# Designed miniproteins, single chains, continued (4), part 59

Each design is a single chain, and the fold is of that chain. pLDDT is the mean over its residues in the fold that is shown.

## One batch from the design tools (miniprotein)

Design m14161
Fold by ESMFold2-Fast:
Structure m14161 (fold): chain A 81 residues (1-81)
Amino acid sequence: AIDATGTVEARAGDDRARARYAEVDGVRYVTAVWLSAATEAAARALAAALAEAGVEVAQVDDSPLGARLGAALRAAGIEVR
């Protein structure tokens, strides 16, 4: 069951990022991501904010944006599947 949900917001200059997470069995997972621009700066700012929120796991697709976001999430210590 989903125990809790939350929203994380980040900014890098004029770029904005938002993500939602859900907590299941004490582990916080990314459930949705929105970026105003697909930049490295926005991805890194979002990854740092997710790590501060205690998010431990994310799934990303194999698109160029998914690869970029995945790299930033791994650098922030989040497990990417």
Scores: mean pLDDT 79

Design m14162
Fold by ESMFold2-Fast:
Structure m14162 (fold): chain A 69 residues (1-69)
Amino acid sequence: SSAEAEDLYNQGVQAFEEGKYEEAIELYRKAMETDPSLREQVLRNLGVIYAKLGELEKAIELIREANEL
C-alpha cells in the first residue's frame, strides 16, 4: 500500500540520518518496490549513500537512472 511504502521510506530516511547506510538501502529499496512513484527519490537517496561509502561509479549510475525518470 501507499501508506506502507511511505512508512518504509521514512524509516529509510531515519536510518540514513543515523548513519545506518546498509539498513537505509534495504528500507529504500522496499519502499520503491512497494510504490514505484517513490523510485526517483529513492534512487537519488541511494546515490548519496553510495557516494558516502566511496562507491562513486555506482552512485553516478543511480543518479543518472533517477534523472531518466
Scores: mean pLDDT 86

Design m14163
Fold by ESMFold2-Fast:
Structure m14163 (fold): chain A 84 residues (1-84)
Amino acid sequence: MTPEELRKKAEELLKKGKQAMEAGNYDEAVKYFERAVIYAHQAKDYKLAAEAFRGLAEALEKSGGPQEQIDYAKRLADYYEKKA
């Protein structure tokens, strides 16, 4: 995949994650946001990675995920926001 294709894939997955959040499908949202962070990172789009980690943290909180994973996602969102 080109960097442009990776970024587009991350944006599509981020959109699907947000749609899953709106629908209350928090476990699906976690999966979409996890994939979005991978593609955003590969594309070196740190702003998009930060947004995806922020969504992941919220989805994990709503799904009752482990606190350590929630804290990690929040920390990575802040880290990438400062890098953008």
Scores: mean pLDDT 87

Design m14164
Fold by ESMFold2-Fast:
Structure m14164 (fold): chain A 57 residues (1-57)
Amino acid sequence: SHLEEGLRLLAEGRYDEAVEHFRKALEKDPSNERAKRLLATALRQAGRVDEAERVAA
């Protein structure tokens, strides 16, 4: 799943790739609060702070 792949990439420090997978997980299930939180975390780690704040809102 995109969520599982995103978590693996996040653990490996591949933050931009993790963002792509978490976005796809959230597209498939927009109600997935965990995917939303992980997307915001990956965006912050990638230095994309403004995008992270928009997702977390």
Scores: mean pLDDT 85

Design m14166
Fold by ESMFold2-Fast:
Structure m14166 (fold): chain A 58 residues (1-58)
Amino acid sequence: DEVAKTLAEMEAAVEAEIAAIRAQVAAGKISQELADRLIEGLRYALAQFKAAARARAA
């Protein structure tokens, strides 16, 4: 399933970016407030992408 494969790749990419953002907070490079906003944006974008991909597959 090409859609499932693409979704898995996008989920992995988002998880990697969230981990990198959290590492930057731990290193003191960005604030927790900024990190929370970035993570929320990434999660929202992923949810919208998954919804659109599923709608197209239906």
Scores: mean pLDDT 82

Design m14167
Fold by ESMFold2-Fast:
Formats: structure tokens, sequence, C-alpha cells
Structure m14167 (fold): chain A 73 residues (1-73)
């Protein structure tokens, strides 16, 4: 059951989690914090606007990946 939800959210959830882990490991990752914050805000805003979980996850994943790439490269 949860595995099906994770599959549908996979890209967004993996991106957000990778950004969160990078920030946690650094303990000071401003870019990591920004990536995680932006990803979570994008996901929440999209869902609040009535977007599907898949669409919200894709938006969050892209935002998180862009931030992580800038800070975690």
Amino acid sequence: AERALEAGKGPGEEGARAAAEAAEEEGEGLEGETAEGVALIAYGAAKAAGASGEEAAEAAGRAGAAGAEAGGA
C-alpha cells in the first residue's frame, strides 16, 4: 500500500530526502536547507491548490534537485 504511494511520489520524495540528508550531514548547509524548504513548500502549496500528489511530488523534486545541485555539487 505505502509502496504504491512511494512509487507515485518517488522522484519528488527521493529528491527531497537527498537534500535533507545532505543538509543534515553538513549541519550548516544553507543550500541544503533552502533546497529542502523550497521542496516542502512547493509540495504543500501544490497540494493545497488541489494538484495531484504526483504533480506536487514532481514540482518538489525539481525544486529540491536544483537546490541540492547548487549546494551539493
Scores: mean pLDDT 55

Design m14168
Fold by ESMFold2-Fast:
Structure m14168 (fold): chain A 56 residues (1-56)
Amino acid sequence: SEPSFKEKLLKLIGEILAAIGDILDAELSGDKEALEEAEKRLEELKKEFEELLKSL
């Protein structure tokens, strides 16, 4: 069965929270490469979120 809108949204929210956690860890450790990768991932997830909302 195809995932429902709610299931897709909840999965995406979980991934966004994980990316925010990675950003925080990178900032606290001073890992600039990890910070850039996590920020890029968050921006990709933001785009996916906007596309999901447009599907309503």
Scores: mean pLDDT 86

Design m14169
Fold by ESMFold2-Fast:
Structure m14169 (fold): chain A 65 residues (1-65)
Amino acid sequence: SARRELRRRLHEIAREHGLPISLAEVEAMSLAELLQRMFELAPSLEKAQEIATAVAEAVREVAAA
């Protein structure tokens, strides 16, 4: 499903940016909670902007599929 694919992409983005989010946390959280957690863990505004760009691209790709 699109929501499952988006969740997988968000977990990959978190890992690529070194955010300490476990697979168990990803599975337990809603998409909104996962997004909030990713931005809470962003160490800088610049990193938050990189994450926001990657998230927007993932949403676009999943929506287009």
Scores: mean pLDDT 82

Design m14170
Fold by ESMFold2-Fast:
Structure m14170 (fold): chain A 113 residues (1-113)
Amino acid sequence: MDEIIENALRVARENEHLPPRELMELVALHVLLEAIKRFQPELVEKAKEIAASHSDVQATVELLNLLSREVLEELLAAVERAIQHMLENRDKYSQEEIETLVGLLSLLQSRLD
């Protein structure tokens, strides 16, 4: 599993007490910031400013707009592979973890319009 997705699942597990929407928003922000750090380091300071200055929903949209199409497509593929792996190994993952990644997949797909 991609390290970014493994870290996202850890964040989801540590915060399972949050409502599904808030959990997905937290995981999305974490994934987007980590992707920018790794693949678009020149945008890290702008990404941090966006995360600090906006509401969670607005920050997520603005961070998605910073991702190159190539990075976005690689993240989509990694999330899809992770979901498939989780469905094949359901005994090792909570329903909340699976639903969080499905929500993240939908969010990333919305950017490809």
Scores: mean pLDDT 79

Design m14171
Fold by ESMFold2-Fast:
Structure m14171 (fold): chain A 49 residues (1-49)
Amino acid sequence: MEELEKKIKEYDELLEKARRGEISPEDFTFTYSDFLEYRKARIELLKKK
């Protein structure tokens, strides 16, 4: 659980930087797999609530 929460935070920060133009779209390519895991974790957290 803690590992998933850490990845969620990491990816949230990456998304925020991309939205502000601080990170290029190329950087998303390296974390695409993490993005899929991040989405699964978000869904699981919502189900628990």
Scores: mean pLDDT 65

Design m14172
Fold by ESMFold2-Fast:
Structure m14172 (fold): chain A 83 residues (1-83)
Amino acid sequence: MDDLRDQAIRYFLQQQYQDAIRYYDQIISIDPNDSDAWTSRGDSYYRMGQYQRSISYYQQSLSIDPDNSGAQYMLQQSRQQIQ
């Protein structure tokens, strides 16, 4: 798990968001209740300008953990981008 997360973060920092998403998808496949993985998947789509997709993934993160502050903040930011 940690190795998959490290790879996802590395690709995200390199702005290779599609590659980062592939690793987050693997994390979610192993643990679908990993709210941080859903948030990070949303962040990757946000950085690609796919705001409607990012909103869906932040909502998924918050359905798992309503107290995920990263997902709460990014959901607000994503909603502002589509106004």
Scores: mean pLDDT 89

Design m14173
Fold by ESMFold2-Fast:
Structure m14173 (fold): chain A 55 residues (1-55)
Amino acid sequence: VEEELKKINEEMQELVARKRAARAAGDTDAVSRINEELQKLLEKKEELLRKMREA
């Protein structure tokens, strides 16, 4: 669980960096796609955190 959480955090950090670069370049399509990926990772992270609290 902790290892999975670390991987999610690393992936989110990478996506945030890509999002900043895309915004600077004016690539609105890339920003939208990255936002969707970030939302999915956030939901997965919240699910893992909930399992850690209940288990």
Scores: mean pLDDT 80

Design m14174
Fold by ESMFold2-Fast:
Structure m14174 (fold): chain A 73 residues (1-73)
Amino acid sequence: SRLEIIVQTLRLTLEGTRTLIERLERRKEELEKKFGKDHPEVKRIRKLIEENRRAAEEVEERVRELERKLKEE
């Protein structure tokens, strides 16, 4: 069904976003060790992590909504 394809696509998007967040968190730790927590590049990567976490939460909520609808079918 179309709903199954949409859920699968959103799950793949979520997996990709989670992988990106993990990579950004590792890069943040490296930059913090090298330049300190207050460095502009560290602040930029923290903002990018926060933005991607918000995007992931929105996708996760949408997946849960659609999965509930699929279970009713």
Scores: mean pLDDT 85

Design m14175
Fold by ESMFold2-Fast:
Structure m14175 (fold): chain A 88 residues (1-88)
Amino acid sequence: REAQELALRAVGHAIRAIGAMLDGNPEEVVRDLEAMLEAGDRADKLGHREVAREIYRLAINVAEKAIEMGFEEAKPVLERARQRLAEL
């Protein structure tokens, strides 16, 4: 249940990040991407490595889309998500 709740939380933040991109709000895009990384970190800490891996992959995809749309502020989050995924 805890792993599933963290995955759903990450998906919720992904949806909010996309909404923020459409609204042109870079601060909110970064905040939601950061929340996705926190959910992934929590999943990893609890031993749910596969859930953490999927959350980090989702964060990478959302961050890449943000950068493609001109939200350069997402680059540090993208780098951290890639590093987190590589360390799993």
Scores: mean pLDDT 89

Design m14176
Fold by ESMFold2-Fast:
Structure m14176 (fold): chain A 57 residues (1-57)
Amino acid sequence: GVVQLAMRQGGLSREQAERLVELLRDPAVSPAEAAEAAGVSVKTAEGVRKLLEDGFR
């Protein structure tokens, strides 16, 4: 799923990946806002947003 992909691609902990994915499921949340809240780079958050837009779960 997308959490496992975020952990693998972004080098994130499970907690960071789960938080990032949950935040990014709301389309009103920007990648920059999600990145700050999850403690990750904006590039990582943009990548996860793209996975969610492509239908990964």
Scores: mean pLDDT 78

Design m14177
Fold by ESMFold2-Fast:
Structure m14177 (fold): chain A 61 residues (1-61)
Amino acid sequence: DAEAERAARRTREGAAAIARQLGAEVGKQMGLMQGRAVGRDLGPEAGERAARAGEEGAIEG
């Protein structure tokens, strides 16, 4: 059933898009929090590197 296959595919694609967006948002938030904590101790450049590393981890996974 081509119509059922299309509906299932769209549902999977929608779920995957939401999961990617949620993962990216969580990763950004975690990276920002880690960056702020590191930035307080080691300065803003170190904080920015920590935040970027957290964001990259979220994009990869």
Scores: mean pLDDT 66

Design m14178
Fold by ESMFold2-Fast:
Structure m14178 (fold): chain A 71 residues (1-71)
Amino acid sequence: MTREELDEVLAEIEKSKDNPLEKAAEHARRLGVNVTREQLEAFVDTLLSLGPESISREEALRTAVAFVLGA
């Protein structure tokens, strides 16, 4: 995955404020990565637990999406 593809996915997730994790999972599946909303939620929660106290949920989500999509 390129940086441009990641930015496009993140923009679509931000646009869908009602269910951003499901949109992230949908984009990952379209790019050939079979991931569920529940798996992304668990990954975000793990990053928030292991990361610095200043990490935001949005930054954790961005990191999880980038990792899953191979960026």
Scores: mean pLDDT 69

Design m14179
Fold by ESMFold2-Fast:
Structure m14179 (fold): chain A 56 residues (1-56)
Amino acid sequence: SKEKLETLKLFYEIAYNSELFMAERSVNPELVERNREAAELLKKKIEELEEEIKKL
């Protein structure tokens, strides 16, 4: 349902912001890179969910 997709999108948005927050605060370059990669994957999932919601 549309409501389920909207809720899932909200969770991915929260996770995305969390990953960016952790990347900005970390002093470990490897951890920063991992958090940034996770954020990029989450952004892609958000975009996919937005397109799915538009099709409903």
Scores: mean pLDDT 85

Design m14180
Fold by ESMFold2-Fast:
Structure m14180 (fold): chain A 61 residues (1-61)
Amino acid sequence: GSGVSTLPDSMRVPMARYELELVKQNPEDEEGRKKALAFLEELAELLPEEVSPLIEELKAL
C-alpha cells in the first residue's frame, strides 16, 4: 500500500507487528487480514528477513 516506503526504518517492523496483532485480536475480520497481509508483503520487499516470519504467522491464523 501507499506510504510503506515513507515510514522510517525504525517504525517499519513495529508497524508490521502492530498490524499482525490487530489480526490476532480479530481473526474473523477478513478485510483486516487482507490489508495486514498486503502491508506485510510490501514491507517484505524492503525487509524480507524481519517480515517473512510475520507473514507466516499471519497465514497460520
Scores: mean pLDDT 76

Design m14181
Fold by ESMFold2-Fast:
Structure m14181 (fold): chain A 74 residues (1-74)
Amino acid sequence: SKESQEYLEKGQKKYREGDYEGAIEYYEKAIKLDPELKEAWGGLAKAYLERYHETGKKEDLEKAKEALRKAEEL
C-alpha cells in the first residue's frame, strides 16, 4: 500500500541517520500495514542487528534473525 511504502521510506531514512530505534518503529508500522513487504522485514533485521551491536541486547539479535527469516520466506 502507499502508506506502508511511506513508512518503509521513513524507516530507511532513520536507518541512514543512525537512528535504529526510529528505523525499527517505522519498519514495524510498515509491516503492520503490509505484512508481506519484504523490504520492511529486511530493514527491520538490519536495524535490530545494528542496535544489538550498540547495546549487546540478546533479544535484538533474536529479533533480527526472525525478521531476516520472514524476509527470506516472502
Scores: mean pLDDT 89

Design m14182
Fold by ESMFold2-Fast:
Structure m14182 (fold): chain A 68 residues (1-68)
Amino acid sequence: MSEEEILELMTKAALRLMQAGASEEEVFSGALTIAMHMGLEKDKAKKIAEEAVKKAKELLKKGFTLPP
């Protein structure tokens, strides 16, 4: 998978978790763990997890939702 594809998947996962009531810290920790499991180095995984959480928050503010 490309980094772009990983970021998109993480953003969708973060959005669903936040819709389910997960905290920002919980979502970040989950995204970081998944990204590292997918073979990303720690610093890259952190960056992608941070961007995914940020994008998910902005999508929620704009009223964007994903089906369950």
Scores: mean pLDDT 78

Design m14183
Fold by ESMFold2-Fast:
Structure m14183 (fold): chain A 107 residues (1-107)
Amino acid sequence: GSMAELEAEAKKLEEEAKKNPSPDIYLRLGLVYYQLGDYDKAIEYFEKAAELGTPEQKATAYAMIGYVYLKKGDREKAAEYFRKAAEVSPDPETQARLRELAEYAKS
């Protein structure tokens, strides 16, 4: 979609979050702001998703924050968040992949 469509989606999701906050809405808000290039808002919403989410949703949120820090050029922060994602992930294959991402981000 266009930038205008992403901005409209963000507005709609923010109104939904005010009425019924959920990790899924916050994960979607983080992704929309990431696509808009608003990395600070993307991190804010992914942190909110991590606070409310299941272990799987926490792992997803922390991994997404890692990717946002890669876009910001902060490889040390990216590695930190990929490690946090690995630590909370209940799936051994996902843990291994996230640990690899942390090492590559640090390189």
Scores: mean pLDDT 90

Design m14184
Fold by ESMFold2-Fast:
Structure m14184 (fold): chain A 66 residues (1-66)
Amino acid sequence: MEELREELRRAVRAGDIERALALAKQLLELGEDPTEIVMLVVSAASGGNLSVEDTIRLAKEILALS
């Protein structure tokens, strides 16, 4: 679980939306709360290369997968 969270943070900071979404889906399959995943994405995006628009899009996609 922690390794997937770390990989998700790295993907978000790198601006790798496809990898971030795939990792978020894996966390959802393991029973992680969608809101917790979105909070992790938003916090990781604040210091990374992901734009505000892409961060919002990714958050919406994660919530739609729940």
Scores: mean pLDDT 81

Design m14185
Fold by ESMFold2-Fast:
Structure m14185 (fold): chain A 69 residues (1-69)
Amino acid sequence: EEKLKKAEELFKEGIEKNDPVLLLRAGGYYFDAGEYDKAIEAFKKALEIDPNNQSAKNALKLVEERKAA
């Protein structure tokens, strides 16, 4: 899937650059691809770098709720 490939590219770049914005984008693409566990991992990594990132906190909650449903 195009979204999954984009998520993988962004996740790798986000880890290499220690960039929470790239990890947030990766998580969003993983979520759109239905890869909820990978999306959770990406958002948690973004929060490890930037613990006060409200977008990452909101995204993580949304993915966890979707996975539980």
Scores: mean pLDDT 83

Design m14186
Fold by ESMFold2-Fast:
Structure m14186 (fold): chain A 55 residues (1-55)
Amino acid sequence: MEEAEKLEKEADEAEKNGDTKRASQLYLRMASLYAEAGDFEKAREYGRRAVELRK
């Protein structure tokens, strides 16, 4: 998934730069894309990571 890969790179960069709100939003979008693709394992991982970044 080209779009998911682009979002993953942006989310990783935002997280490393300390922009946890942006990283969280990007991880949530990736979780949605992976869920629609049927990859529920990755969808769950990215969704959980997004929630953890907001704590």
Scores: mean pLDDT 79

Design m14187
Fold by ESMFold2-Fast:
Structure m14187 (fold): chain A 83 residues (1-83)
Amino acid sequence: KKIEELIKKAEEYEKKGDYKKAGDAYKEAAEEYRKQGKFEEAKELYEKAAEAYLKAGDKKKALEVLVEPGIEELVRGVEKVTA
């Protein structure tokens, strides 16, 4: 259930206008789905993370999470999550 808690946390950050933290939380939830082999669900959350990063003005992070969603071995853009 950690994925659902991360998504809820991200939604709470969005309500606060803390889009950077919202993006980070969506990214973490996407990484958990990826570890479970649920790449379609992971992709949807990476897209939400990208939207949050765009709202925060961080186009670079938005592009990084969109380029290689759900593929851990190939994801150079996963890098460090800000918390």
Scores: mean pLDDT 72

Design m14188
Fold by ESMFold2-Fast:
Structure m14188 (fold): chain A 82 residues (1-82)
Amino acid sequence: MKEEKEKAAKELRQAAAEANEALARYGEIVDESVAEQLRKQVDGLTDFYSKSDVEGIKKGKAEVQELTRAVRAATEAALAAA
């Protein structure tokens, strides 16, 4: 049980790092304020779920991964609309 929580927390942190890396990459192309808003969403989810039980942390990882996909789609859409 404790080992499962530690593994889940590590995976959540890795997912957050990957999301922030994608945001940093796309932030060079779009306005910095847009990138900051998306980054705050990733950080907020990561911080919230890091305080949860094992199941909550695993949910946080999945939501952060979904946000990474949404961030890429939203950033590309913003570039196309601009």
Scores: mean pLDDT 73

Design m14189
Fold by ESMFold2-Fast:
Structure m14189 (fold): chain A 95 residues (1-95)
Amino acid sequence: MARRLIVQGKYDEAIALMEEELAKDPNNAAAWDNLGAAYLKQGKYDKAKAYYEKALALDPNNATAWINLGLVYEAQGKLEEAKEYFEKAKELAAK
């Protein structure tokens, strides 16, 4: 599970595993979300955003991916934009 590699700080190994999973199944929303998380942990915010947006394109009801996008904007200092993503996650969790 690539999530374990992210938790262990092995981001490059997690990225390699996720790229292999996506080569086999490009519709794996969880793999796109995990790629976003790995790049966010590395401070590569533009890549993290792009991969979380891919996860949301496949599963727009994934409240966790909306939260993670909000965290990317927050890390970039874009607090008002981050709030909009957190509100979307809250609306999805309330439905």
Scores: mean pLDDT 79

Design m14190
Fold by ESMFold2-Fast:
Structure m14190 (fold): chain A 66 residues (1-66)
Amino acid sequence: MKKKIKITLPAYVSAGNARQAAENAAKIIKEEFPDVEVELVEVEGTDGQANAAIARAYNEALKAKE
């Protein structure tokens, strides 16, 4: 059957900008990879960690493609 892949993206709640960036990244991943379900999980962290997590989530979506 059709394969659906779940990607978890951390939404950092401390800096404000980090959360917005994670939400925007989730929308972009969903648009480029419609078969990928993106879930935002609120965690503590920094803007630097958020940027790294966004990049990793996007790369994971790419690798999950058949």
Scores: mean pLDDT 66

Design m14191
Fold by ESMFold2-Fast:
Structure m14191 (fold): chain A 95 residues (1-95)
Amino acid sequence: SVKEEAEELIKEAKKLVEEALELARELMEKAEGDKEALLKAIALILRAIGLRLEVEQAEKLLKEGKYEEALELAKKVVEEAKELVAEAKELLASL
């Protein structure tokens, strides 16, 4: 069902956002003395916080019975969070 698909994607989005935050924190630790890498890590954290707010909005839509809207938002957040995780991993590999 649309509701079940939205619930599963919201769970995936939460996991990906948490992974992105963990990777950004690791980048901050490894970036000691590298101002450019530190600023990139801060930017990743801010983007991850923005995605977390969108996850909260998707959960709110789900609670209100707006299942199609919750699903569309959750799909968008999963896509953006996957890109953020990939970018964070690439930056870590470059250190």
Scores: mean pLDDT 88

Design m14192
Fold by ESMFold2-Fast:
Structure m14192 (fold): chain A 73 residues (1-73)
Amino acid sequence: AAAGAEAAAAPGGAAGAAGAAAASLAAKGVRGSMEGGVGAVAAAAGQVAGDEELAARLGAEGARAAAEASEEE
């Protein structure tokens, strides 16, 4: 099993929750909704886990992914 699968088993499931929410938002048209949508979801997931560093990492990665999606389709 990959690290992602192991993370999903953790209490709180911050990585799993962020991934699932991001996928759901993407499917529903994040491009049309908000550029910061994935960042906001990642920050919320980090707060649920009680780890602000995790929230910062997810937010930065989400912002980068959103920027790439916006510029490169």
Scores: mean pLDDT 55

Design m14193
Fold by ESMFold2-Fast:
Formats: sequence, structure tokens, C-alpha cells
Structure m14193 (fold): chain A 95 residues (1-95)
Amino acid sequence: DDEKRLEELIRKRVADVRAALAAAEATAGEPGAAAFLYELLNRDNNVDDPLQRILSLIILMTDLGESLEVIIERVKELMKKENISPSELIEALTS
């Protein structure tokens, strides 16, 4: 059930980003939370990679306060547009 697994991984990524954002705000200068966000953003160095664009979108939409359901829907739309399989995104999310 790749689609359910993908949705669970997107939910986990959104939760991890939200936790990192909250930790960074509560403890300005906490290396762990800041390093996690910067590492995720640095994975976007290749804007020509559609997988990296989707990962960036999850971070951006989470930071903007979008609902989990909206984030999942937008990720699925972008996957269809960029011809990315659920398996490819699962691999990227599990790093």
C-alpha cells in the first residue's frame, strides 16, 4: 500500500518540520533544530530535481501554516505533474 505509506511519511515529515520550527523559535540558536532545517533546505541546491522541489514544498507549506490535508494534496498534484512515482518519493522521504 504505497499510497498509504507515502501519506504516513508526508505526515511524519510535516510533524518533524513543525517540531523543528517550534524548537528553533523556543530556543533560538539550538543547533539540532536549526541544523535539521538547514540540511533539508540545502537538499534543494538542485532546483532542477523534481524530488527536491517536492521536499522544499513540504517545508514551505508547513512553515506557512497550511493544513496537513492541503500539503498532502499539493504533493500528490506535483508528483502527477512531474511524473514522480510514490516509490521514488518514499525513498526520498526515508533518505
Scores: mean pLDDT 71

Design m14194
Fold by ESMFold2-Fast:
Structure m14194 (fold): chain A 97 residues (1-97)
Amino acid sequence: MEKAVELLKEGIKSAEEGKADEAYRKFLQAVRELIEEGASDEDFAVFEIALATLYKAAESQGKKEIADALKRAMDVAVQARNAPSREEAIALIEKAL
């Protein structure tokens, strides 16, 4: 879980710096680490809430590229969490990267 948290922090920093593509990549890498570490549904929910909070902030500030990157990352995270297997979840994230 430490690696997922560090990647989330890096993604937030990239988003603050206006680096939409880098932020998107870091958020997906964080989701992949959560899956690989066997994170609970509660851990995924907390992560998804964090992304949704950042998305609302980006939208309110008119940061369209950052908001779009966050929305795409949230959509991939939800799809990965609902994937039939861990293998399919990881493959879905790798395709999105």
Scores: mean pLDDT 81

Design m14195
Fold by ESMFold2-Fast:
Structure m14195 (fold): chain A 92 residues (1-92)
Amino acid sequence: LRERMLELAREADELIQKAREAEEKGDYEEAIKLLEEAREVLEELARLAEELAATSTDPEERALAEAIAAQARAQIKALEEKIAELEKKKAA
């Protein structure tokens, strides 16, 4: 589970970086698609972290899982705001 969460975090970071590169090239449609994919990856990460926090008997592991879930949820919100911004740029 922990290795899978680390893989998802890395995948999300790679997608966000690719989205930034697409935005720099003016490809807003591609940037939006990559951010939507990153959001789905972060949703899976948040879900696994929330499950680990609910099921773990280790207080330190619970605290870490809660922190990861909170961070992933915050990133999802930031991505949703960025997607909305890029959609406005695409429409203009």
Scores: mean pLDDT 86

Design m14196
Fold by ESMFold2-Fast:
Structure m14196 (fold): chain A 61 residues (1-61)
Amino acid sequence: SRIEALRAQLAALEEARETLRRWRAEHADDPARVAELEATLAGLDVGIASLERELAALEAA
């Protein structure tokens, strides 16, 4: 179902976000790498929020 597909996609993106957050922490001494990772994380946060809104709308229907 679309709900199951969205949950699977959301779980995968949340796992990727966790990995990038750990990588950002590991490279805290490299400002350029931190900035690159923060930009990527900001994009992921927007994508995750969009999918969460779609999932919430479908689950409320």
Scores: mean pLDDT 87

Design m14197
Fold by ESMFold2-Fast:
Structure m14197 (fold): chain A 78 residues (1-78)
Amino acid sequence: MEEEERRRREEEERKRRLFEEIIEALKRMIEAVKKIAEESIAKIEDEEEKKKKLKELEELVERVLEKLEKVKEEFEKE
C-alpha cells in the first residue's frame, strides 16, 4: 500500500518543478528583452534622456518580476 501516494507525490513534484522552470524561463526572457532595450537606449545621444529611459526600463522590469513572484506564491499555496 501507499504506492499510489508515492506516485501522486512524484507527479505533484514534477508539476511543481515544471512550473518553476517556466517561471525561471520567463525571468530569463525578461532579462533578454531588457538587454535588447538597453542596447537601443545606449544609442541615445542625450545623456539625460538615456538615464531617464534606463530608469524607466529598470522600474518596468522590476514590476514585471514582482508580478511573476506573486504568481509563483499563488501557485505554492496548497
Scores: mean pLDDT 77

